# Designed miniproteins, single chains, continued (2): the designs that were tried, part 47

Each design is a single chain, and the fold is of that chain. pLDDT is the mean over its residues in the fold that is shown.

## One batch from the design tools (miniprotein)

Design m5713
Fold by ESMFold2-Fast:
Structure m5713 (fold): chain A 86 residues (1-86)
Amino acid sequence: MTLELTLRGLTPTQLTGQALRAIGLGLDGYKVTIEIEGDTLRITIEGLSEATKQEYLEWAREEERRGARVTIREEGDVLRIEVDFR
């Protein structure tokens, strides 16, 4: 499974935290691509386990409860999560 995560309207602290988490997954053996443009962070992770997928889904729903706009789309083997903090 591939995760495509797009985060918009990030504070510098949020951007740093999410980028470090993605780097950690890369160190754990996942294929990770990180793209940063201003306050937007895009992360692609290939080879996700079901457990890691559920962790990201729970995180996205918690951000939605905190007032972020969240879009989740599952298309075959690709999970797309967009979180907008603006």
Scores: mean pLDDT 82

Design m5714
Fold by ESMFold2-Fast:
Structure m5714 (fold): chain A 55 residues (1-55)
Amino acid sequence: MDLFDEAIKAGWEETVKTLSEWFKEDRDILEHILKQAKEAGMEDVAKFTEELLKN
C-alpha cells in the first residue's frame, strides 16, 4: 500500500495505473487504489481502476 500512496502523492498517474494492472485480481488492493485516486482527484486513474474492478 505504501507504494501506491507514494505514487499518488507524486502525481504519477501512469505508475498508479500500472500498479493497478499488476494487482488486477486482488480486489481489496484495487478498492484501496480507487479510494486513494478519487481522494487525490485522479479521475483517469479512478476510472481505470473501476474498469478493472468490473472485470
Scores: mean pLDDT 74

Design m5715
Fold by ESMFold2-Fast:
Structure m5715 (fold): chain A 70 residues (1-70)
Amino acid sequence: MDKEKAKELLEEAARALQAGDVEKALELIREAQKYAEGEVLKILETAEEQLRKGDVVAALSGIKEALEKL
C-alpha cells in the first residue's frame, strides 16, 4: 500500500466534497483505491458507493476513517 499517495488523494477528495465537487471527489476516491489495500480499500469502496447514492456526509466520514487507518 502506498500510504503517502493514498493520503494525498484522499485529502484532495475531502476538499472537493467540501467545495461541492462530487465528480472530482469520485475520481480521487477511485484513484486512491489503486494505492490502498485491505480494510482501507474496503472503506474507500464503501465511501464511493455512498457518494454515488448522494450521501456526501457518509462518504466524507469514510474518507476520514481511511485517513486515520493509513
Scores: mean pLDDT 85

Design m5716
Fold by ESMFold2-Fast:
Structure m5716 (fold): chain A 79 residues (1-79)
Amino acid sequence: MEKVRKALEKAKAFAESEDPFDREVGIAFMEILLALAKRYNDKEALKIIAEVAETLLGSSDPEVRADAKRILEAAKKAL
């Protein structure tokens, strides 16, 4: 569990970056973590992914907000 939370904290930091490339890296990392959590039915990881995605809904980047909304809905559906 701690490994997933730490990985998601890193993904969030990238997604909140001032660099557009780093923001895309952060979102891509969250997508990978979401796919793995769904594959292994890791409900605790899905909850943490949903929490992080919800915080990213406040991003100034509309693309980050759109991706965060999609990730949040997918995580909630898999829960």
Scores: mean pLDDT 83

Design m5717
Fold by ESMFold2-Fast:
Structure m5717 (fold): chain A 109 residues (1-109)
Amino acid sequence: MQGVIKAGDKVLVTGAAGPAGRVALRHLLESNIAEKVVGLDRDKEALDKLMEEYKDYPNFEGYVADPTDLEELREAVEKFGADVVLDAIPEHTEAVRRAAEELGLRFTP
């Protein structure tokens, strides 16, 4: 089975500062498969702490955005050249998936 996330991908992780997002970020950064990992969250303070935690990972960056807002997600995609979205917010998975499809991104829950 071929995984959704490929070596060299630029990955957006939605809900990055939440419990599921933190687990996803750790595995992505430790596996070193992604060229860039961007943690998206609406909570700037939590995201700033997350960036401090992963400061030794040069391919990691935090970005304040609402991943259910198509325009804010598009701005993040354009800024980082994202290839794939990993959604770590189960309650918003369908909205994030639709936004990713509209923007031409690969998607994984």
Scores: mean pLDDT 80

Design m5718
Fold by ESMFold2-Fast:
Structure m5718 (fold): chain A 86 residues (1-86)
Amino acid sequence: MSAEERFLAAARAFVEAVRARAPLPELVALWDRLVAALQAVVAETGELSPRQAEILLLAQEALAAVEAGDWERAAEYAARMEELLA
């Protein structure tokens, strides 16, 4: 599996966990996996696509919304991530 394929898989797992209203520790672990996967993409390719950067930003905003108890806003960010994963 390529670094990009691992990044997209980690992003999909994060979206699914937000939709399932997974516990915050699980979402933090998935965020850490997403960041590590993105670092692997940059290390392998030497560049970061705008799509990859936006997915990471949306995941960070979704996590912040969950920490604030705003699951409706977290779901909006997850939906935007899913559009970028299509």
Scores: mean pLDDT 87

Design m5719
Fold by ESMFold2-Fast:
Structure m5719 (fold): chain A 60 residues (1-60)
Amino acid sequence: SLPLTDEQVDEAVRLAELALRSGDYELALEAAQAAIKANPDNERARELAERATKLIEEKK
């Protein structure tokens, strides 16, 4: 598959933030991981993936 563009990485980060606020932690993690795979230097995507992972474990 084609890598995400910078604009698509920003949209994936926004999706992760919205999913996290709505309690959809699995979607938040998936979106954040997609952004990280396209741009591993994206600090916000890394933070969102870490937060989503912790919240998934807490909801268990």
Scores: mean pLDDT 81

Design m5720
Fold by ESMFold2-Fast:
Structure m5720 (fold): chain A 87 residues (1-87)
Amino acid sequence: MSKEEMLELVKRLLEIGKELLREAPELVLEAIGLILRAIGLELDIEWGRLTVEELIELAREVIELAERAGNEEALRRAREVLEELEK
């Protein structure tokens, strides 16, 4: 997977995290933690330090948060990112 592809996927996960923060404010601390981690991974991609395994872990955390929020659209989008990472 290229640096550009990894950057696109982390940005997609960050967008889902922001949507979950908006739609499920009861999960605000967990959503903020996820967003901060995604930003950290985006910086690691720019510095060439990120692995695909770290993105897979972030995608799984976004899936878990989306399931807890009951947000079917966010869950679908997060699963699509995971599928792209597993190719």
Scores: mean pLDDT 79

Design m5721
Fold by ESMFold2-Fast:
Structure m5721 (fold): chain A 82 residues (1-82)
Amino acid sequence: SMAAEEEKKRQELQERIDALAERLVALQRAGIESGLTPEQVALLRQAMESLARAKELLDQNGDLEEVQRHIDEAERLLAELG
C-alpha cells in the first residue's frame, strides 16, 4: 500500500538523519581538538542546520522529498569537509 511505502521511506530517512547526526557530532568533537578553520566550522554548522531542518520536517509529517533534499544538502556539505 502507499501508506506502507511512505512509512518505509520515513524510516529510511530517519536512519540517514541519525547516521549523519552521529558523524557530524564526531567530526565537530574531533575538529575542536584538532583546530578547524573558520570555513570548516561554517560548513559543519550548515550541515547540522540542514539535518535539523530535515528532522523537523520528518517529525511534522512533511514532504518526504523535501526531507531528502535537506539530507542530501547535509551530505554535500559534509563531503566538502573531506
Scores: mean pLDDT 84

Design m5722
Fold by ESMFold2-Fast:
Structure m5722 (fold): chain A 54 residues (1-54)
Amino acid sequence: DEWAKRERERTKRYQEEIDKLVKEGKFDEAAKLASDYLDEQIRERKRRGAELRK
């Protein structure tokens, strides 16, 4: 499943970026990135719903 593979890669990249921001003391940026990631997950779920209809 190509979608599952891409999801794993995205999750890994987001976790690496969040960890990097935390190490740099940029906690506000890390929190924003985590929120953006959640929004992207919701958007992906909606997109998959639309593709199933097509």
Scores: mean pLDDT 75

Design m5723
Fold by ESMFold2-Fast:
Structure m5723 (fold): chain A 63 residues (1-63)
Amino acid sequence: TKLEEALEVAREYIEQHVSPEDKEKALEWAEMAARISVSRGKSLEQAIKTALQAAEMALNVSK
């Protein structure tokens, strides 16, 4: 599903860029953002982008 695909990409990004202690928080925010985007009919690309932005916000990093 779109949600599963978006979460897969977000998980890979988090594994690469997030410290182990922050992974759970980053994933939680990414999952929430991806679910909202998919439920609102947004594209897979938009869901991925929103999930990644949410993960970054959860870590309070400007990137």
Scores: mean pLDDT 77

Design m5724
Fold by ESMFold2-Fast:
Structure m5724 (fold): chain A 83 residues (1-83)
Amino acid sequence: SMEAERLIEEAERLLREAQEALAKGDYEEAIRLAEEAKRLALEALKKAETLEEVLRAIGLAIAAIGVAAEAALKLGDLSKIPE
């Protein structure tokens, strides 16, 4: 669906920004962006109408969790990992 596609594209953009923040050592910003990317990916999953959209949304959510987890480990605060 167009709604799922838009949410996937926005989640992909935020995930890229989160990865860039992580690479720069801006761990708090990386967590914030990754949490937003995860939120949009999960919303896209609810709106997904094709298997491709489902798999892309799940993949983005997992990747976002990974970025947030790495950033949280660098900060020493695991409570900031997205739930």
Scores: mean pLDDT 85

Design m5725
Fold by ESMFold2-Fast:
Structure m5725 (fold): chain A 76 residues (1-76)
Amino acid sequence: MKVKPGDLLVLDLGAPEVRPGDRVFKNGEEIGRVVSVTPDRAEVLVLKDTEIKVGDKVLIERPDGSVVEATVLEIR
């Protein structure tokens, strides 16, 4: 499904691996930012119109430049 700016993605990765403000990438392009985290989940605010589906993998870049991969669990 196509997502647009303002949509939220729920990811299967949370604190401490992910923090609010971390950049989220799909296919090498920044698509959003982490806005909230729990120990097991993170919510991402979509900032760019992009094609993404539940089950897709995204990369989260931390401030030190390291990246972690997470799976999209929900789109809302």
Scores: mean pLDDT 81

Design m5726
Fold by ESMFold2-Fast:
Structure m5726 (fold): chain A 65 residues (1-65)
Amino acid sequence: AVEQAETLASLGDNETAAEIYEKLGEEYEKKGDYEKAIEYYEKAKEVAKDKKKLEEKIEEVKKKL
């Protein structure tokens, strides 16, 4: 999953890569692994066209640390 997102981003498919990273962040957040969730939301933000939603998610998860 992570490797697939990295490959898609390197090929210029940033929207698909952002979606995969965001879903990974949501999955880790659901599991209570907030550090991993933030990491993947930051990766999604790096490749996403619209970063605002991801910035808000990162801040909310940081409040749980």
Scores: mean pLDDT 76

Design m5727
Fold by ESMFold2-Fast:
Structure m5727 (fold): chain A 64 residues (1-64)
Amino acid sequence: SLSKEELEKLAKEAEEKGTPSSLLMSEAIRAVLEGKELPPLTGENAESSMLDISRAVGASLGKR
C-alpha cells in the first residue's frame, strides 16, 4: 500500500514534467487520492498511462 504522501509526491513529479502522459498519470493519482472515479480515459493513452502508474507504484514498493 502506498501512503497519501507518496502518491502526492508522485503526482507532483508528474506535473513538473509537464508532458501529456505525465499529466494523465498525475490526474489518475489525484483521483485515487481523493477516492473519486477516474476520468474516462479512452484510446491507447489510457493503457499507456495505466502502465506508467503501475511502474511508478511498483518502483516505490520495490517490485521488480
Scores: mean pLDDT 62

Design m5728
Fold by ESMFold2-Fast:
Structure m5728 (fold): chain A 63 residues (1-63)
Amino acid sequence: SMSLEERLEKASVEAVVRFLSLPEEEQNEEAARKVVEESAKKYGLPEEYLPKILEAVKKAAEG
């Protein structure tokens, strides 16, 4: 079984990869929110972890 920390790391990496794989014109705030929510749900993370995953996506998008 995966630890909570491992699940958060995997969810964050997957959300970043999914977001950056979108066409640049589709890399908007709504798309970021959707990939974060879907990745958190996939790895069974509670809603309180959504801001941490979103921060990873935003940092990756900004360089």
Scores: mean pLDDT 85

Design m5729
Fold by ESMFold2-Fast:
Structure m5729 (fold): chain A 59 residues (1-59)
Amino acid sequence: SKTEIRNYIQQHYGDETQFVEREVVGVPGQLAARFFRDSFLDTGNLVEFVKLVQERSKA
């Protein structure tokens, strides 16, 4: 799942892979946010995962 996420981000965002990963991890810096991120990685919902990261970056 993590390899799939990484490959998806690399293909669609290229050098922004680090940005996407950092924003997901660092949004609140809490266990709740990490749990939410991991849930998306487990479900394989890559499109929704990326959209959520972008939306959270706006807030």
Scores: mean pLDDT 48

Design m5730
Fold by ESMFold2-Fast:
Structure m5730 (fold): chain A 96 residues (1-96)
Amino acid sequence: GIEESVERVLEAIRELGKEPKTVEELEEELKKLKERLEEIAKLPEEERKEILTRAIAKELIVRRAREEGVMEALVSEVAPKVEEELRKLLEEQRAS
């Protein structure tokens, strides 16, 4: 069904989006994506467009969620230092 084709294309896109260890690994993942796209190319144009649109939309949602996760990670790393700095400033204010 269309859902199975969407999941296969989405999986290939997600694998490509993972941090590559080597140029050869990136080439292998690109080859897998190409094979999935060639599989879809045999379908009617309307079905092809629906599968691609759904796969791209799902990946964009996941990418946005990852971008938000990066912001949360940055805040988590900086938050303890900000807390320490504020404590020092308040202590200096009391000493004056």
Scores: mean pLDDT 63

Design m5731
Fold by ESMFold2-Fast:
Structure m5731 (fold): chain A 68 residues (1-68)
Amino acid sequence: SAADALRALKAELSKDPRFTAELVGDDTLRITNHGDVTSLIGLALRIIGDYPDVDVKIEGDTITVTAK
């Protein structure tokens, strides 16, 4: 399910110090970028490619990933 994908993504990002990921509610993952804009865009594109059942929104240094 999309919720399982968000949990897996949060666990993966916990290993990368460039990002902080937190579950917000039951269907949304908020990711804060501590790196540069290339790190932000690169992660957003990777999520779009790997997780077809989520919507991705970039707002400043934050990526919001929501289950469809």
Scores: mean pLDDT 82

Design m5732
Fold by ESMFold2-Fast:
Structure m5732 (fold): chain A 90 residues (1-90)
Amino acid sequence: SLVEEAEKLLEKAREALEKGDLKTALEYLEKALEIAEKLIEQGKLEEAKKFVEEILELGLEVLRKSETLEDILRAIGIILRAIGLLFELE
C-alpha cells in the first residue's frame, strides 16, 4: 500500500540522516512527497497530512545539517513543496 511505502521511505530517510548521508535522506524525502501527493489524489487526506508533516520536520533537520548550496536548495525545495501540500489539505 502507499501508506506502507511512505512509512518505509520515512524510516530510510531518518536512518540516512542519522548516518549524515544527507543526499540519500533528500532522495527518500522526495520519494515520500510523491507518495503523499498520490494519497491526496486518492482522498486519503489524514494519512497524507501526517506524512507531509513528518517530511517537513525531516526536511528542516536536513536543512540545519546542510553544508553545501546544493543540499540547502534541495532541502528548501522539499520544505516549500510540503508547505504547499499542507495548504491544499486545508
Scores: mean pLDDT 89

Design m5733
Fold by ESMFold2-Fast:
Order: structure tokens, then sequence, then C-alpha cells
Structure m5733 (fold): chain A 80 residues (1-80)
């Protein structure tokens, strides 16, 4: 379900936030825009699900959030 996909993505985001906290201040400054964008998309998905937005809207937001989270994960792994 869309709710399950969101929960899986949220769990991934939480793990990435923990990794982000282990970075140097300079590394955090570099990745902060991606972390913020991921958070904004996650919040928007949660709101859309709670408000009963069209499935296509939720799917589009999930796809965009997944792309941002994938990029954040790759950049974090390169820095750790």
Amino acid sequence: SLEEEYRELAARYDELVRKFQSLTPEQREKLLPLLVKARELMDRIEEAIEQGAPEDTIRSLLAEARKVIDELEKKLEEML
C-alpha cells in the first residue's frame, strides 16, 4: 500500500538522519539541502495521505522522495 511505502521510506530517512549526525560540520552543511528536501517531501506525503489526496499525487510524491533519499544515501556512504 502507499502507506506501507511511506513507512519504509520514513524508516530509511531516519537511518540517514542518524548517519548525518556523525558527519563533520562541513559535510553536514554540504548535505543539509538534500536532508531538508527529503523531510519536506516526507511531510507532504504524510499530509496527502491523511487528507485523502488522489493516489497519483501520492505516488508522484513518493517517487520524488525516493529519488532524493537514494541520492542522500549515496552521498552519505561516500563520506563515511
Scores: mean pLDDT 86

Design m5734
Fold by ESMFold2-Fast:
Structure m5734 (fold): chain A 64 residues (1-64)
Amino acid sequence: MKIIIKTNLNDVSLLVAKHELEKAFPHAEVEVKGNEIIIKGELSEEELKELLEMMSKIGEVTIE
């Protein structure tokens, strides 16, 4: 599963978001590419819901 979060965050805020996502989903790969955060891995339904709740305030979420 690949999740792309398109944000309007600055570099510092992107690093904070990456760190919090890595803490919440330690089994997933979290990458930053420009203004996007990319999450690769298998998330449960509960983890996806948590991700959407966290990211609804900072970006647009796309699931592949």
Scores: mean pLDDT 79

Design m5735
Fold by ESMFold2-Fast:
Order: structure tokens, then sequence, then C-alpha cells
Structure m5735 (fold): chain A 59 residues (1-59)
């Protein structure tokens, strides 16, 4: 659970650095869900907010 969340967050960061905002937003949402399932609600909320910001920039 937590290991998968960390992996998804790392992949989201790589996509963001590559300027692939759509992929980054999707991966941040997946990481947020994985952190929430792992019990890290604070980290989950933070990553969900990052995904929301990226989605707004893509619209």
Amino acid sequence: ALEEAKKLEKEAEKAFEAKDGKTAAELYRQASRAYKEAGDEEKARKLEEQADVLEKLLS
C-alpha cells in the first residue's frame, strides 16, 4: 500500500518534470488514493490538490 503510493508519487513527479501535465495529474490522483488507503490522509489531500491545479491549467 504505502510502497505503491510512493511509486505513483515518484512517477507523477517524473511526468511533471517532463511537462506531461495530463499524465502527472492522473498519477497524482492515483498516488493520493493510494496514500489514503495506506492511512496517510494528509499526503493524500496534498497530492489531490496538486492534481486539481494541474487539471485547471490544462483546461
Scores: mean pLDDT 81

Design m5736
Fold by ESMFold2-Fast:
Structure m5736 (fold): chain A 70 residues (1-70)
Amino acid sequence: SSEDAYANSVIELAEWYLRALEAGGEVDLEEVEALIKKLEEIVKNHPSEKIRKRAEELLERLRRAVEEYK
């Protein structure tokens, strides 16, 4: 579905930023914060429990990485 394709694209992009943050690379924090908001919407509203769980796990890791970066 289009919802699945959208959610998977957000998740993949967030995974790339997470890897960059964990490696100590420079990232655009505005883009990362936008992805956090998109992941929050997926966790709250997505019909697939599997996708929601994946987004939730990634959201937790991404939030920790951003706190360490700040």
Scores: mean pLDDT 84

Design m5737
Fold by ESMFold2-Fast:
Structure m5737 (fold): chain A 86 residues (1-86)
Amino acid sequence: METVKEMLKQLLEELRSHLERGEAYRLVDIAVGRDATPAPVESEEEGDRRALVRQAPDGTIVVALFERVSKEEAEKSLEELEKKLN
């Protein structure tokens, strides 16, 4: 889906922006669909974890969960996702 790819690219840009500021994250989970909901995480309410929800005009919803990792791990994850999307 073109819309999902566009949303994923936007999420990658946000992750890259955070990495440039010294905040290293990687994508942990992603759900896509009209009624997509984030998977429950086990009672971990840390500032190092973020959930992003995107909605498209056609009703497609993307929910992405990120966690804080080392700079090295974040760079590897971004490279892998970039190759997959481009």
Scores: mean pLDDT 66

Design m5738
Fold by ESMFold2-Fast:
Structure m5738 (fold): chain A 61 residues (1-61)
Amino acid sequence: GEEEAIREIMRRVGMSRAQAEGVVTLVRNFSDEVALQYMTREGGLSEERAREALRIARRHL
């Protein structure tokens, strides 16, 4: 579920809980393209880290 997504994103991508919660919110409400664009441009994540966070979120949601 959502909590498992948050914990795995924190552990594997190395982001804070608040950032991981933001990723889950983006993935639930937007397309993959929009979520990735927001994570990279607004969140300051590299494309590699953003894609990994998206993959983890999709697996648990």
Scores: mean pLDDT 86

Design m5739
Fold by ESMFold2-Fast:
Structure m5739 (fold): chain A 53 residues (1-53)
Amino acid sequence: SAVDEAKAKFMKAAKDLEEALKSEDPEVRKKAQEKASQAHKDYKAALAAAGLS
């Protein structure tokens, strides 16, 4: 489902953020944070579209 796909992408982005937090490069951390934020918004939108929020 679209919800499951969005959730999987959000979980992947969260794991990528955890790896990026091991880097001292602020640009790497910023990029991962932005991707995680976008994936979270996409997941919330998918939940709303499915009537689950």
Scores: mean pLDDT 82

Design m5740
Fold by ESMFold2-Fast:
Structure m5740 (fold): chain A 61 residues (1-61)
Amino acid sequence: TAVPTLSAEQRARIAAAAEAGVLATAEGQDRVGAELGLTTAQAGAAFGALAAAGEVPAGDV
């Protein structure tokens, strides 16, 4: 799935969730994705892209 375009506020929320370890679990990723109005696939793609860009820590998920 293509990486969705995220606002600065959405990116800040994802970064905060990653720092808190929430994105280390599939359940946490689904919760943050739902909060941002993203599907599971869009959330996964967005989190992966931000980790690759260095905006959030990369995780084994």
Scores: mean pLDDT 69

Design m5741
Fold by ESMFold2-Fast:
Order: structure tokens, then sequence, then C-alpha cells
Structure m5741 (fold): chain A 75 residues (1-75)
């Protein structure tokens, strides 16, 4: 799970550097599904936050990071 999330984020970072918006959108869609299936997985929330930040949506990234932090604090 975490390895797959890390791979998606790595690909999203490469896509952002290359200006590949389609690949970045695909990464967002994959991570949104992961969060929907595992809403209490802080790693999935952190990965989604990272890709939103790469897409320039810093507010959404901050919300997701805060949620992941709460989950980790409760573990």
Amino acid sequence: MEEELREIVRRALEAAKAGDRAALEEALARLERAVEEHPDDPAALEALAAVHALAGDTERARELEARARELRARA
C-alpha cells in the first residue's frame, strides 16, 4: 500500500516537472479512489495532499495534511 502510494506521488512529481497535466490528473484520480476506499489511512491522505500541492491546490493539500496528522496522532 505505502509503496504504491509513494510510486504514484513520484510519478506525479515527474509529471508536474514535465508539465504533463493528464498524468497529474490520473495520479489525483488514483489517490482519490485510495482515500475513498481507505478514509482512515493517513498515508493515502498524505499522498493525495502531496499531489494536490503539485497541482497548485495548496488549500486542499493543507486540509488533507491536517486530517492525516489527526489520524496519526490518534494511532
Scores: mean pLDDT 81

Design m5742
Fold by ESMFold2-Fast:
Structure m5742 (fold): chain A 83 residues (1-83)
Amino acid sequence: MTIVEIRVTAQSGAAPRVGDRAVILSRDSGAIAFGTVRSVEGDLITVEVTAESGPLRVGDRVVLAFTNDNGETGVAEGVVTSV
């Protein structure tokens, strides 16, 4: 189980919430991770990764897409700060 922390630099659509399904794409490596939003604290989003095609690394520029139980979607851009 991998916990990934992302510092958000840009965001659109629905606001992220704990329990949202998440997909993370590394723009630097092309790695894709799937998981669930664990915490949202200001510009920091923590995702509990359940499956990944390759490891995310600290410093990776990422796009994060998240979806809630109502089917509302949001997208954030950011940088991985912890894995």
Scores: mean pLDDT 84

Design m5743
Fold by ESMFold2-Fast:
Structure m5743 (fold): chain A 63 residues (1-63)
Amino acid sequence: SKVEQIYKLAYKTAKKLLAAGKSPEEARAEAVRLALEVAKELGVSEEEAREAAEKAAEEAIAE
């Protein structure tokens, strides 16, 4: 699904930023920002995209 694509993108983005030494807060913020930009292109609602991105970032940070 398009929401699953947003989740995977946000997860990968958060992991990349954490690996680069960014804080969990910075990684989460950037992952959500990127997910919302992609959601506009895919026609996914801001609410669904934000929820998916926040869950993905939390999971990436917890690992």
Scores: mean pLDDT 83

Design m5744
Fold by ESMFold2-Fast:
Structure m5744 (fold): chain A 68 residues (1-68)
Amino acid sequence: MLLSPTARRILEAIESGEIPYGAVFSQRELAELLGVSQPAVSAGLRELEALGYVERVPGRGYRVVAPP
């Protein structure tokens, strides 16, 4: 499945260490870090959550998890 441009940008930031594994971040913090809109970040995070790259943290946003 093709990732959206925003999902790919988030994944690249994780792979480069810009967003470290185990880091917890909000959609707003990611939008500011990557220079993209919050709706685009939200869509990208949903794609990456479906693929197992991130997990939902209630009340805080998302956490980076390594794929198995």
Scores: mean pLDDT 78

Design m5745
Fold by ESMFold2-Fast:
Structure m5745 (fold): chain A 71 residues (1-71)
Amino acid sequence: SMLEAQIQLGMAHLSLAVGRVLQSKGVDPSSFYRQAIRYAEEARRLALEAGDEALAREADRVIEEARAGLG
């Protein structure tokens, strides 16, 4: 559902934000960036099933940023 897609995307953004904070403090962010990708991929799937292309594109941005953070 659209609500489930929004919840998953929110979790992806939170995980990405935590990863960025850890990285800025010299702590390994890998677990949080991997978790952000997982939530964003699920959000993307649900968004596409609901026909929400804008939400799917937002999920794609989170995936790209988290992948960049992993190297």
Scores: mean pLDDT 91

Design m5746
Fold by ESMFold2-Fast:
Structure m5746 (fold): chain A 54 residues (1-54)
Amino acid sequence: MVTVEKIEEAKKAYEAGDKEKAMKLFEELGIGDIASAIQSDPETLLERLKSLKE
């Protein structure tokens, strides 16, 4: 539940254009390094969030 909730918040923040907030949430999920690596690739980032939530 906690992980899904954080993914939801990160996705909403990223889609709203608040990348800083989204990256912070990814760090809390333990995937901050992955998030920073794909920060310039919005399609990959969104697909990653979808995979984690599904």
Scores: mean pLDDT 63

Design m5747
Fold by ESMFold2-Fast:
Structure m5747 (fold): chain A 82 residues (1-82)
Amino acid sequence: MIPPLTPEQDAELVRLVREGAEEAVKMARDGAPRSTVASKLTALRLLVIAAQVEGASPEAIAEMKRIVDEAGREVDKILAER
């Protein structure tokens, strides 16, 4: 079994997902195409899956999922207002 990630690695993954989520929301606000924003959100969801496979803590995975889900809801609101 692959050894679990360190707390520092978990924190870095959460930070990367948060930055990516903020970028996805900004792209939607800046009028990026729906396909481009959807691709960014899909990449973030794949990053969460990769983090889980690599042994990120359940707490880190839960936080990453929360961040991506919140960003997805915000993006959906922005796109619905176009």
Scores: mean pLDDT 84

Design m5748
Fold by ESMFold2-Fast:
Structure m5748 (fold): chain A 74 residues (1-74)
Amino acid sequence: MKITDEEVQLSLARMQLSIHETAVKTGSLKDEPKELVEELGKAIREYLEAAERGDKEKVEEALKRIKELLEEIE
């Protein structure tokens, strides 16, 4: 099943904003938070790739991982 373009746009915009904000904060923090930010970037790319291919399962998996990583950093 395809996710709506509007849902994808909103989710990506919010995630990009959260990552950007966290990256700015991480500039003042230790190495461990930097590693989490890098993992977030990779998960976002995986989400985008899966969404473009229409892989529902991979989209859900990537979203779940992104949420887990965001909770850890937030």
Scores: mean pLDDT 63

Design m5749
Fold by ESMFold2-Fast:
Parts: structure tokens; sequence; C-alpha cells
Structure m5749 (fold): chain A 82 residues (1-82)
């Protein structure tokens, strides 16, 4: 549980750094990894948040299929966060 949260935080920081540089494809990838590790930790609220942030970055990069995929995952995990 704690190991997954630490990995999620690492990928969140990598995503933030990539986004700050305008590397939206890498930011999308790193935020996806953060979402996956929050999901594995059972933190569905944060998983939804980072899947949404991944989707936003993929959309900025013109990666429409990936953006739609992670938008759907974000909605799914928002419902699980109840």
Amino acid sequence: KEKYIKLAEKYEQLGDAAEARGDYVRAGHYYTMAGIYYEKAGDFKKAAEFYKRSAENYRRAGQTDLAELYEKKAEEFKKKAE
C-alpha cells in the first residue's frame, strides 16, 4: 500500500516536471502511471484525478484516442471513490 503511494508520488512529480516543460505526451504518460499506482493503493479519488490529468495532457498533445481512454477511466474511478 505505502510502496504504491510512493511510486504514484514519484510519477506525479515527473508528470509535473514534463508538463512545466510543455512535454504533454510525457506528462500524460507519467500522470497515467501515477493513476495506476494510486489505483493499486486503493486511492480511487487520486486515481480518477490523475487519469483526468493524463487525459488533459494527451488532448493538448493531439493524442485524441488516449485522451478519450483516460477520460473514461477518470469517470469510472470517480464512481468508485464513493
Scores: mean pLDDT 88

Design m5750
Fold by ESMFold2-Fast:
Structure m5750 (fold): chain A 101 residues (1-101)
Amino acid sequence: SHMEERVREAARRALSVIAGAATDALKGTPEQREANLARAVEAVRAIIDGLPTKEEARLFLEHLRAGAERAIQQMSPEGKEVLREALDAAVAAGEERIAAM
């Protein structure tokens, strides 16, 4: 369906931002790391705010979690830790935003 396709594409975009933020966090100062992790969180919030229903927002988070699991398996140990940190923060913020819908 168009809904499922949109949700999958949104999850892919979110994962790309989270992975990029995690990569930048690994290369930066502690302050830059914090800012990059915050960027990942805000990207997920913005996507959820753009979704028309709570059900679509939940489906988005499910696809994001599934895509992240595959990405984590392909990374170095240091990369896995930072990506998990960014993913956990982004998903927690997403869950809170969905609860407020």
Scores: mean pLDDT 81

